# Designed miniproteins, single chains, continued (3): the designs that were tried, part 112

Each design is a single chain, and the fold is of that chain. pLDDT is the mean over its residues in the fold that is shown.

## One batch from the design tools (miniprotein)

Design m11871
Fold by ESMFold2-Fast:
Structure m11871 (fold): chain A 85 residues (1-85)
Amino acid sequence: MEIVKLSSDEILFRYQLLKRMAEGYRLEAEELKDSNPEEAKKAQELADVYEKAADKLYEALRNNDYIEAGKIYEETVKEIRKIEE
């Protein structure tokens, strides 16, 4: 696989995006928990994936590890795709 090197600005942008997605899915899980518990569980799993990815991405940014940041983002996209299918 081609290793994508992200700039610090790109990492920060992706961090903010992942944090926003995690918050959105947590709210969705809370709204659906009584009416659609199966979809609520899926939303909670997505929220957890986005939150963990954001935290890892921020650590990569703090360590100036731009290659690791690229890998974290690619792995996160694959994990999300598996949950959404």
Scores: mean pLDDT 79

Design m11872
Fold by ESMFold2-Fast:
Structure m11872 (fold): chain A 76 residues (1-76)
Amino acid sequence: MEVMMRTTALSVIGKSLLAGNSAAASKAEGEAVLIAMGMSKDDAAATAQALVDELLAKNVTQNQVNALEKAAENLK
């Protein structure tokens, strides 16, 4: 998985989860971003699920989401 795609999806999913959206809704947001970046639907779905699971396990904070968003900009 490309570092830029992963970092961007982590930022989007993290922001969605911190806004109070469900894990399913946050997965859908990450999946849409990954598809827009050129990932296949099957790979995007699997990747988005793994990223949701990772962020929930780590109790992501707003500061961590802001850092990921900044890192994603630097990778563009």
Scores: mean pLDDT 74

Design m11873
Fold by ESMFold2-Fast:
Structure m11873 (fold): chain A 83 residues (1-83)
Amino acid sequence: MTFVNASPEMSEDEFAQAVETALRTEKRLTVTLDGSHRQIAERHIKAAREVADRLGGTSRERIVDDNYMVELEAPASERELAA
């Protein structure tokens, strides 16, 4: 089980790249984002969801206490259509 704690200081691009690497490697990732910085948390959640969608995976979002929690999953195998 892989956990990533994203901080408000992390850029959206850095966060998206970390999420993509974790999902490609582990196929599952749980991310916790500080709920006190709602705007930053929502942007990071959006970036994580876009990464999961790009990989053909799924995302689940919830708020636990003061934190946003996002669970991401990628498919076990990725299919690429070569022309």
Scores: mean pLDDT 68

Design m11874
Fold by ESMFold2-Fast:
Structure m11874 (fold): chain A 68 residues (1-68)
Amino acid sequence: SSERQRLIEELQRLSDKALEQHKDDPEMVANLKRMRDLVLQAMRRLSPEDAEALLREFKAVLDWLLSQ
């Protein structure tokens, strides 16, 4: 759906910002990339509604990391 695509693009934008903010922390960078990849893979197997909820929750985690 268009909403799912919008959330994916937002997720990628926020994860790129989080990766840049933590670029000097290789463990954090590796963990963020792993989490992003797992969320994207899970989204493909979930209903659109559950995929949206999962992406929204991960966005909240990324927003929290950017505020630290």
Scores: mean pLDDT 78

Design m11875
Fold by ESMFold2-Fast:
Parts: sequence; structure tokens; C-alpha cells
Structure m11875 (fold): chain A 88 residues (1-88)
Amino acid sequence: SPQEILDRALRRAQEAAGAAVAAGASDKDAVLIGLDVMIEELERAGELELAEIVREAKKRVEAAKTEEEAEAILTEMFREIRELLLEK
């Protein structure tokens, strides 16, 4: 299901972001690495609309100047993902 694909993509993204932080990456760089992994996983699974939501969020995070802006962008990204999964 799209939800199971999303859950796997999110898990792999979180693992990649955590590894980046452990290796000394900034919080912003770790988030961007996690979003890239999430996009790759979603695209491989054929979830192109979900991948596009994440890609747009990544562009906004790249432009964000503060951690608070990045957190707001991620919150909105997950809201859009949940709404898409509930629409039929």
C-alpha cells in the first residue's frame, strides 16, 4: 500500500539522517540527506506524487534560514502527505 511504502521510505530517511548527524553533518544537511533518501525510495516504489511532495519540501528546506523554518516546512510536508493518502 502507499502507506507501507511511505513508512519504509520514512524509516530509511530517518536512518540516513541519523547517520549523517553522527558523522558530523549539520541538522540542515542531515534533513536534506534524509529527504533525498525518502525521494529515492518513493520513486523506486512508483509513488511519484508522494515523491513530488517531498521534492518540493526539500527545495523549501534548502531555502530556509532557520531550524524553525525547516521544522515548519517538514510539518506541512507530512500534513500534505497524510491528506493525499486519505483522498480517493
Scores: mean pLDDT 87

Design m11876
Fold by ESMFold2-Fast:
Structure m11876 (fold): chain A 93 residues (1-93)
Amino acid sequence: SPLAPAPNEHAKKVLEIVGRLQEALKKAIEGEITKEELLEILEELKKEVEELLKKTEDEEVKKNLEKLLEEIEKIINNIDEVIEEGKKLLAEA
């Protein structure tokens, strides 16, 4: 509908945030950024997800944002283990 936000725009924003999350994790695992810099990026992404959750009326997008928020929080709470596991996976590849 030309009078409603396209559902695809919110879905694209979710994918953009996921891509930014993956890139930040990769950079930290490869030693290109510090753990502290990674945490700063994760907190910024968390705030962006929380803001989108308050604005979205699309139940599918909302569910995806809620899952993404939970994943970001799990990474923040387990940051040392996430980086260590990622380094091991990179070494095995």
Scores: mean pLDDT 80

Design m11877
Fold by ESMFold2-Fast:
Structure m11877 (fold): chain A 99 residues (1-99)
Amino acid sequence: AVTAEAGPDASAPVGGVAEVPVTATGAAIAGVLAARAPAGPQTGPVAAAPGGSTGVGTTEATLRVTARSAADSGVYGPLVVGADGTMTVGNPVRVTVLE
């Protein structure tokens, strides 16, 4: 199993990009994916976050949310995949598009 931590909450104006750092820790990490929080109308994958490394230890990635409109506001979370196929959702982070 792995653990994932994302933060802090981020904001960006329309036309900007919100960046949220993600750290995943585990004995064997296959990768880190970015997804909207599993609960609510915005559930679904936003983008695949690049894994910093594969193997044993800590993998770092960045979740990027392009603030094209107010619809891009919402709760996002990292989905970490272990080499054993175990999936772990990290803590939710809120991205707010300003105006």
Scores: mean pLDDT 61

Design m11878
Fold by ESMFold2-Fast:
Structure m11878 (fold): chain A 91 residues (1-91)
Amino acid sequence: SAIETVRGLTDEIIAYLEELAKGPVGEEAQKLADEVRSVGDKAIEALRKADENPEYKEEAEKVMGEAGTKIREILNKADELEQEARRRLAA
C-alpha cells in the first residue's frame, strides 16, 4: 500500500540518519531524522484519511507532493552532513 511504502522509505532514511548521528554531526543528523519522522507521520495520516473518505484524496495527493519535496531537501542536507562527517573523521 502507499502507507506501507511511505513507512518503509521513511524508516530507512531515519535509520541512515540515526547511524550518521553516532558520528561528529550527531545533533544535526538527529534533527533531520526527527524531521523525516514528522513528514512521514503527516503523509501517512493524510493517506489514512483518504482511505476512510475519498473526499480527502486531493488533499492527500497535495500532502504527498509536499512530503516528497521535503524529503528531497532533507536528503540533500544529509548528503552535506555526510561529507562534513567524513571530513572531520579524516582530519
Scores: mean pLDDT 87

Design m11879
Fold by ESMFold2-Fast:
Structure m11879 (fold): chain A 75 residues (1-75)
Amino acid sequence: SSMLEERAKEIAERFQADFEGLLEWAAKQEDKSLAIEGLKYGLGVLDKALEELPDSEELKELKKRLEAELKKLEA
C-alpha cells in the first residue's frame, strides 16, 4: 500500500494543483486503487488551498467533484 501511496503522490504532484487534470487522470485510470489514493492526496492539497482561500467557489466546487469521484470509485 505504501508503494501505491508514493506513486499516487508523485502523479498528483505533477499536476501542481491542477485539480481538473487530476480529475481527468483519475477518471481514465485503469488502476482504481491508484486513482483513489491520488484523489485522496488531491483532497488534502485542496483543503490546504481552501484554508488560504476559504471563499473560493471554484475550489469548493472542485472539492465536491473530487469527493464525488472518490465515492464512485470506493463503491
Scores: mean pLDDT 76

Design m11880
Fold by ESMFold2-Fast:
Structure m11880 (fold): chain A 60 residues (1-60)
Amino acid sequence: MSEEKLIKLGEELGVEPTVASTKEAIKRYLASGDVNPLLDAAHKIGMSVEDIQQIVKEFL
């Protein structure tokens, strides 16, 4: 996935607009078992289900 999409996802999750901050936020949501906020943010920025699956594969 593109860095631009990651930064936009981070902004929707309420973190700093950086790739690193977004990756840390994604890891926290995946570790918590509550992925709904991550899915909601992804839908708001127009990410596909395949983009979300790519995130899960990269961070799990």
Scores: mean pLDDT 76

Design m11881
Fold by ESMFold2-Fast:
Structure m11881 (fold): chain A 99 residues (1-99)
Amino acid sequence: MAEEYIKKGEEAIKNGDYDSAIDYYLKAAEEYEKQKKYKLAAQSYLKVGEIALKQGDTGTALGYYAEALRTMGKDELADKLVKAGDLEGAREEAKKLAE
């Protein structure tokens, strides 16, 4: 179940293993999408983006903020933000969906 991946991701963050945390949250997002739980998938993609941003990987962060938007059906907004390189805009829009 996707919830097991969330728990493993949280444990990985606690241990400072951010690469494993990203892998677990991505697995959770994919599993939630298969279950049509799109808001929980978006929350998981947002978490990946936040971890990448804290690591200084702004390109990966932008990509996963955009993926959070796409999983919620906001494809045109995601494409516009990615084309503009608007990291802060993508982050704020993704956070609104995770609320």
Scores: mean pLDDT 88

Design m11882
Fold by ESMFold2-Fast:
Structure m11882 (fold): chain A 56 residues (1-56)
Amino acid sequence: TRRYLVGFSKEFDPALVTELGGEVLSHHGNLAVVRLPEEAVAALAARPEVVYLAPV
């Protein structure tokens, strides 16, 4: 698993991360730092609510 900074276009929903086997480390407004399995990265990035995804 790796850490990623995720930006959301709407209200942050922790279930978007936990459904993919990830963990939310922190969130601030529409930004979250998450720990995510490599296999889940493409699936999270494909969601319309996710506008930004970058490794930290």
Scores: mean pLDDT 79

Design m11883
Fold by ESMFold2-Fast:
Structure m11883 (fold): chain A 65 residues (1-65)
Amino acid sequence: SEKEKLLEEIRKKALEIAKEKLEELEKNDNLDTSPEFLEESVKQGVEMLEVAVTSVVEAIEELKK
């Protein structure tokens, strides 16, 4: 069905975008191993969620082109 095809295209494109964003974060990430490691872990979790959400949104925008 067309819905299944669209969802698969969104999924593939979102994973591609997410991979690129994660590679960028790894390259620019100053790992803080200080006593504030817990706060940094939460920040990294939020950044990961932002990557996932933004990748899905960008995939939808790309597929509308």
Scores: mean pLDDT 67

Design m11884
Fold by ESMFold2-Fast:
Structure m11884 (fold): chain A 77 residues (1-77)
Amino acid sequence: SALEEIDALVAQLGSPSPAVRYQAAVQLGELLARLGQGGGPLPADLREHIRAALRPFLDDPDPRVRLMVRLILSSLE
């Protein structure tokens, strides 16, 4: 399911490797873009789940991870 894929990518954002965290953020952004192509906004509950899960990563030490997380959160408004 989409939720399982999202949660797996969010788990990878907890990696000690900045390269793994960045790749996970990129893949999450790509997944959400594909889900958005189905026409209409993502369900409100799913959007809130993603916002809550991503909020801790806004202060990630890697600037690329911070940027990708901010872009994803902006796309959910």
Scores: mean pLDDT 82

Design m11885
Fold by ESMFold2-Fast:
Structure m11885 (fold): chain A 80 residues (1-80)
Amino acid sequence: SHMEELERRIEAEIRERLIAEGYSPAAAEAIIEGARALEAGEPLGVVVARVQARVPSLSAGEIRELMEEVRMERARLEKE
């Protein structure tokens, strides 16, 4: 659907930005998946723990901040 295509494009743009900022493709994917899980209503602590297991170099605080940045950027891109 158009909404699924838009979501895929938004996630691709966010992924490229995270990689440009120095995050690995695996880290970028884990953070984006975490942001999606939060929007789907999963508990914050469970999502943070899952992302940190995939990206142990990042602290829980950094993961929370990055997931919030992804959510804000997705909201911005959806309006364009």
Scores: mean pLDDT 83

Design m11886
Fold by ESMFold2-Fast:
Structure m11886 (fold): chain A 113 residues (1-113)
Amino acid sequence: SEKEVLEEIIKIFKEAYNKILEVIDSTTDPKETREQILKIIDEFNKKVEELLSKLTDPELRKKVAEIIYDFLSKIEDVLEKLERGEITKEQARSEIKKIYNDFIKKLEELLKE
């Protein structure tokens, strides 16, 4: 079921989001923060690629992949700002939460179509 695949993708990203916040809360060096978060993203991308392959509708697969790409691009932008000292750890946490909430809303909208 495509709905079950989308629900599993949402679950995987919820787990990734929680791990990303734990890294932000537990690390003090922005370079180490970025390295650890990119490692989390790499592991979760491997799981998501497997799930995307189970979506039989190519248009749905494309939409989900584009939503995921947009999410990951925005997270990378936040991490780059944090590494450059342009934002605080608390601001990075807040921006990531907003990015995650918008990401989940977009995926949930696809479940209603």
Scores: mean pLDDT 85

Design m11887
Fold by ESMFold2-Fast:
Structure m11887 (fold): chain A 81 residues (1-81)
Amino acid sequence: MMEEIIELYKEAYRNVATDPEKAQELFEKAKELAEKLSEKERKEVQDKITPEIKAIQDELRKEAEELAERLEKEEAELRAL
């Protein structure tokens, strides 16, 4: 169960940019499962998931920055026409 909750949160964060509806459903499912855990088990899940979510957020931020750079380049090319 704890590993399932961790995987659901990771999948939800991965889908936040590409499929926000699916991400929301996965977050809600993970929360429902987490509520069935003891307080100690919830803390263990949070401790394990926090660094992984941060890594995913950092990766998504980098992807967003790369997209912004691409759009700026395309705008510059249009101005050169």
Scores: mean pLDDT 76

Design m11888
Fold by ESMFold2-Fast:
Structure m11888 (fold): chain A 87 residues (1-87)
Amino acid sequence: SVLDELEALRAELRRAIEERAPAETLAQIAKQMLDLALKAGLITEEQYQALVARLDAAVAAGDDRAVRLLAMLISTEVLKRAREAEA
């Protein structure tokens, strides 16, 4: 299910953060979660584009903390929406 795929990506994001992976890696995982959320109808195309742009801007700025926090926020919101859709 989409929820199972999103939970697997959240686990991957958690491991990447714990292992201090590059910000680009965290952004890539968050983008995969956004792609799944868009395909599942959990977010709009406008929300998708805005969040991708924010991730790209934070990566370009070298703001590793902002990338990590935004990736965590995206994962939390997307999983919440997926759980609500299956309830």
Scores: mean pLDDT 89

Design m11889
Fold by ESMFold2-Fast:
Structure m11889 (fold): chain A 98 residues (1-98)
Amino acid sequence: HHMEELSEKWEEARKNKDWETLEELVRELTKEHPELLYESNGKEFIEKLMKELKEVGREAFFKKLKELGLANGVPEEVAENGARAAVAAIEALLELEE
C-alpha cells in the first residue's frame, strides 16, 4: 500500500533527522491525498491559507505560521517544524491547482 511505503520513508527520515526528506514526504502525501487537509481543517480555511501564500510569498507565510504557533504557546522548534510542514502542504495544493 502506498501509505505503508510513505510511513516507512517517514520513519527512516525521522531517525536520520532529514528535514528535507520529511518536507518532500509531506508534499507527496498532500498531492496523493489532498482531501486529508480539507477533511481535517475545512475547505474554507485551506483556501484562505492558499490565498495568503500566493499574496505574501513563502518566506512571509512561513514567518506568520511560526509566529502563530509561538503565540499559542508551542515551543520554538515545534512551531518552526509545524510551519515548514504547513508551507510544504499548501505549496503542494497550489501546484495541483495549476
Scores: mean pLDDT 75

Design m11890
Fold by ESMFold2-Fast:
Structure m11890 (fold): chain A 103 residues (1-103)
Amino acid sequence: DPQARRRRIAALGRLARAVVEYYLGLLSREEVERVIEKAREAGVSQETIDAARRAVENRSLEDAIRTIRLAEEEMRALLDDEREREAVAKGARDQIESLRKNA
């Protein structure tokens, strides 16, 4: 289902962003938990959801980076276009760099 795939890709991107913003203190725990629940409803993998929940609980740089990497891998597996895969990879690198700068 192309619409389900598109919803899952969008949910993965929102999840990675929400984890970054939560770690940086730009998003509340309640807001990031709502994003995690919507990602679960959109069909994001249990592994990625569990990583995001751990990142919220521990508020560690390592758990936040793991969540970004798992979301990147899952998005890339759902994309057919090499250009779109490269854009996702660049986005993940930029998010990780932002986290490392503000850790």
Scores: mean pLDDT 88

Design m11891
Fold by ESMFold2-Fast:
Structure m11891 (fold): chain A 64 residues (1-64)
Amino acid sequence: SEKEKLLKQFRLNLESLAKHFSKEIVETAAETGLALFRLRYADDPAFQEAMDKLVKEIKEKLEK
């Protein structure tokens, strides 16, 4: 589905950024993307939860 492709692409983009940029830049990109997806898919709580989980996982990886 479009949502599944967006979730996978968002993860790949954030993981790519994390290889070359500071934690602060990656977190800013993740939060910006999350805010945009919350607006676009406000009526899909399952997708919101999946996006929140993805961003949390990326942030936790940046702590190492």
Scores: mean pLDDT 81

Design m11892
Fold by ESMFold2-Fast:
Structure m11892 (fold): chain A 70 residues (1-70)
Amino acid sequence: SEELIKKYEQAIEALKSARENGDYETAAKKFAELGIGDEESVKKFLETYGDEGIDNVIEALKKRIEELKK
């Protein structure tokens, strides 16, 4: 759906910001706000895997967006 695509695009932008500034709390809160992740779990994931984890999630979300456009 178009609404789900927009949520994933917003999540990608939040992750890009977190990658640049290290503000994992803001990114985790955005995932919870969008209803696509638990704030505490997302924060812990980002703290554990850092930039590599962020890059992997961005890639996965981009693939999901392309699948939804078909």
Scores: mean pLDDT 86

Design m11893
Fold by ESMFold2-Fast:
Structure m11893 (fold): chain A 85 residues (1-85)
Amino acid sequence: KLEEAAELGRRLAEAEIAGDLEKAEELLEKLREVAGEDEKALYAGLLAAYETLLANADAWAARGFDAEEVRAATQARIEELRAKL
C-alpha cells in the first residue's frame, strides 16, 4: 500500500512537470483511492511527489516560478510530511 502510494505520487509529479494537468488530476484521485482512510499512505504518496518535484525544480523556472523558492518550499513540505510518517 505505501509502495503503491509512493509510485502514484512519483507519477503525479511527473505529469505535473510535463504539464499534463488532466493526468495529474487522475493520478491524485487514484492516490486518494489507494490511501483511503490511511493518512500515512497518503503522506507517503505526497512525500514521493514532492521529492520528485524537488529533483526537477528547474522545470518550474520554465513556467515562471523561482527555482530556489520552489526548492525551499518543497524541502520544508518534505520535512513536514516526514515528521507525520
Scores: mean pLDDT 76

Design m11894
Fold by ESMFold2-Fast:
Structure m11894 (fold): chain A 58 residues (1-58)
Amino acid sequence: GARQAEIERLQRRRDYIQAELDKHLENLPENQDKDRIVRAHEEYLRAVDERIERLKQS
């Protein structure tokens, strides 16, 4: 159904964002603020995860 399709779309987007973050961190210069970048992405991933959980529970 439409709700399952939305959940699957959000899960794919979450996985994509995580993979892009991992690649970005791997290629960052030693002197960059990795913690700031991680925190910003964790906030975004949290919002996506909360949306997925809400859809699963409704």
Scores: mean pLDDT 78

Design m11895
Fold by ESMFold2-Fast:
Parts: C-alpha cells; structure tokens; sequence
Structure m11895 (fold): chain A 60 residues (1-60)
C-alpha cells in the first residue's frame, strides 16, 4: 500500500539521519562537517514532508 511504502521511506530517512549525525559527532574535518550539515538539513526537510504525507493519509 501507499502508506507502507511511505513508512518504509521514513525509516530509511531516519537511518540516514542517524548515520550523518554519527559522522558529525566523530569528524573534525571542516569540509566533511559542512557537507554533512547540508545533508542533515536536506534529510530533515524530507523527513518532515514525508511525515506530513503519512499523517494526511492516516486522517482519511
């Protein structure tokens, strides 16, 4: 179902956010940190958008 597909994507984004946060916690390279911060921002926006879509589907 559409809901199951979206929930799977949400879980994948959560795992990617954790990975990037771990990288930021362990990295002292300013270039890596800047790239990781941009990736985190993108992932958080995608997470919020997908979460909103899931909530709208559940409200039917």
Amino acid sequence: SKLEELEKKLKEIEENIKRVRDLLAQSTDPVIRRVAEHELSRLEKEYNKLKDEIEKLKAQ
Scores: mean pLDDT 85

Design m11896
Fold by ESMFold2-Fast:
Structure m11896 (fold): chain A 98 residues (1-98)
Amino acid sequence: MTDEDLLEEAKRTGDPMLADLAQEKLGTEEKLKARLKELEEELKRIEEEIKKLEKLAEEGNTEAVARIVGLEIRKVVIEERIRTIEEVLKRLEKEKAE
């Protein structure tokens, strides 16, 4: 299984840094781990905002329901980016072991 699948995933997430790192396999683990941490922090922030909006939705706020849907979509995008970084890190570790 080739680098092409990983490059396509990186392009699909829209993160040019991941695409460059996947293409050249020259990215440092430190840079990828730092990016992973940033995305995990953003994911946590989204989850906290969803919880606040859920309380408003329980009080009958229909705008809160619409905002929750938008945040759930954003959450999926961030989770896909996290997955792509994890795949890049796994690939780099495998190449170091060989």
Scores: mean pLDDT 72

Design m11897
Fold by ESMFold2-Fast:
Structure m11897 (fold): chain A 93 residues (1-93)
Amino acid sequence: SELAERIRRAIEVAGLEAFARALVEAEFELRKERVNPSEEELAEAERIAPAIAAEAAGMSEEELRELLESVASAPASVQELLRRALDRVEAAL
């Protein structure tokens, strides 16, 4: 619940597109920290990242609410990604 409220506040202050961009950047950061991604993995991530950002930016208020309600049941990797994106957005405020 606390994570969902933080996400909502970040989007209200910075906007959905800024949060979507932070999600993409957080994914690259996590990959670098955990897996030492190869050049091939980074290139693949760059191809995938614009699609993820576009999907997030295209979310309606209803879809976003459903996503936030599902955060508690999301995989640990998704929750960590969301926390890292929040940290980036909040640091820029």
Scores: mean pLDDT 64

Design m11898
Fold by ESMFold2-Fast:
Structure m11898 (fold): chain A 76 residues (1-76)
Amino acid sequence: SSKVELEVEVKVEGNVVTVTVKVYVDGELVGEVTVTVEYTEENGVTTVSKEDEEKAKKAQEEAKKIVEEAVKLAEE
C-alpha cells in the first residue's frame, strides 16, 4: 500500500527562518514548499511583517493541499 511521508526542515540563521516541507508517496517526491520569514526583535518584542506572515500562511495552505492530493494518490 502507498505511504505518505512528510519531511520538515527548519533552518534558522540570524533573523531569518527557512522552513521546507517535502511530501513523498512511496519514497517519490510529489511536492515541496519552502517559505522564508524574517523577524525583527525590538525592545524584547518579536515582530514578523504582515507580508512575511501572509507568506507563511500561504505556504501552510499550499503544503496542506499537496498533502491532501498525496493522500488521494496513495488511496488510488
Scores: mean pLDDT 77

Design m11899
Fold by ESMFold2-Fast:
Structure m11899 (fold): chain A 71 residues (1-71)
Amino acid sequence: MITGEEIVEKLIEYIEKNKKELTKEEIIDFLKSQGYSLSTALSAVKELEEVVGTPVTKEKAREYLKILKEK
């Protein structure tokens, strides 16, 4: 998987603080704000769409983190 545990943990924290679902564009913008490249942000969004779908809720992000830790 291209998306690392750190990226998903940051997404969970951001969703929890803002109490909203993240769209594909919001995930890209957030990851870029955290210093990730556009290519990394696009790869992360693609994997999230394929595994849990978008928009990404806190619950979906937590499920994805569990999948990453089991691999």
Scores: mean pLDDT 77

Design m11900
Fold by ESMFold2-Fast:
Structure m11900 (fold): chain A 75 residues (1-75)
Amino acid sequence: SAEAREHLKKAREALKAGNLEDAAKHTAQAYEAMGMPKAAEAFLRTVKALLEQGLEDSARTTIELMIRRAEEMLE
């Protein structure tokens, strides 16, 4: 949907800016717009746990993977 694509655009912009929390929020909003709220919730829990442990590179990789998968599903 258009709403999911706009959320993914914002997620990519936040990721480029190094704002991992905003990137995760926008990515989750895209999954919710795609009718996948459980995937959004599980993703947010994973990213929060990684950031709380200081695993910023792992958090970034997880966010990038989820954005890519959502983009592929919308193609």
Scores: mean pLDDT 89

Design m11901
Fold by ESMFold2-Fast:
Structure m11901 (fold): chain A 60 residues (1-60)
Amino acid sequence: LREELQRVNIRSVAAKLLQVAAEVEGEITGDRETAENMRQRAIDEQKELDKKASELEKKL
């Protein structure tokens, strides 16, 4: 339980970093469509992870 919550929190941070990386890569390469799709996927994954973290915290 505690270890799972920690892993979810780490993945949430990683998803935020992926959003920043996607924006930076889009600016450098000019491939805005691919960057936007990657950013949206990272946002969607973070929302799922935040929901799972809330459910795990309820078990505490």
Scores: mean pLDDT 75

Design m11902
Fold by ESMFold2-Fast:
Structure m11902 (fold): chain A 77 residues (1-77)
Amino acid sequence: DKAAKEKAEAYAKEAEAKGLPVGIFVEEIDGEKLYVVGVWDKNNVLVDTRIFGNGNEKAKEKAEELLKERAEAAARA
């Protein structure tokens, strides 16, 4: 859990160094805590996603779907 957070923060820092908008989200799916890093373009379109944690493949897919939905909501705000 703590290690997953540190890996997510390191990845986000690398993306920020490239000048890309970055966000870190914490998602809980089927009791598994996942740290999801999203990278957006200048139009707030999600272009890359990395997921860190003990989630299985289905949990990762659900986290990606939730992150895309949140990115669309953030673009409207």
Scores: mean pLDDT 68

Design m11903
Fold by ESMFold2-Fast:
Order: C-alpha cells, then structure tokens, then sequence
Structure m11903 (fold): chain A 65 residues (1-65)
C-alpha cells in the first residue's frame, strides 16, 4: 500500500509521541527511515513533517546531514 507524504509524516509524528525510546534514538531511527526513501519522496515527507511538527522535523534533519 502506497502511503502519501502527508500520511507518512503523520505516522512519524505519532510514532515519536507514542514511542518509549529516548528522543535521540527516535530521531536517528526516523532519519534512517527517511534515508531509505527516494529523494523526491523524502523531501515531500519532510515538507509535510515541517507543517505538522517543525521541532521534530528540525531534529530529524540534523541526522540527515
């Protein structure tokens, strides 16, 4: 099933809120997931993520560099 960038961003935000992992570990896992996406899908998902949770998006982007 193909998820839209918006649905993917929503899932990432929900995961970050519900997970028992430390924030740093959560950000690393989400960054690794995004690295596995094609560049176009990764950028679209990050754009939607910045709209939903700018702070989370910034932390994830730090691990993408």
Amino acid sequence: IEKTPLQTAQDLVQFSRETTLPPESTHQLLAQYLKELPPDKREATLQELRKLDPALAEKIEQHLV
Scores: mean pLDDT 79

Design m11904
Fold by ESMFold2-Fast:
Structure m11904 (fold): chain A 64 residues (1-64)
Amino acid sequence: STRDRVIAELERLYEEVKETDPESAEHLKAVIDWIRSHPDLPDSEVVSAYRSSKALVEQRLKEL
């Protein structure tokens, strides 16, 4: 499902940044937990959360 793919990609991003940017890692974990705790979220909301989180991580990596 779209949800499962997004969660897997967010978990991958978490593993990449957890040692170098713990603040972004904490944000990613919160987003993953939020998606998991809200099973009725439409795919559009799940994808929106993914896009925002990915953009944040990419911006932070440029500043490190």
Scores: mean pLDDT 83

Design m11905
Fold by ESMFold2-Fast:
Structure m11905 (fold): chain A 90 residues (1-90)
Amino acid sequence: EPSAYDLEVARNDESFQKAVQENVALVKSGKLTVKEAVAKTNAFWNGVVKDAEADVDAGKSTAIEYAKAVNRKDARIKLANEEILKAAGE
């Protein structure tokens, strides 16, 4: 589970929150299913983590920075999925 700090950082990330609200609006309008919105969010953040892993493998980054990228991914996916599911449940 992401830390309280990682969740707070994600909640205060205006660009992230805007992207979440755009996906919520698409689900509410029926343009995206819940499954599609969740899959889109997961694909994006998994890409961010893959890039961080590649940087470690290339000697451009450290295992600590990779762990931070994973924590940032987990916090953002958790919050985005909670908002998407809430939108579908109302």
Scores: mean pLDDT 80

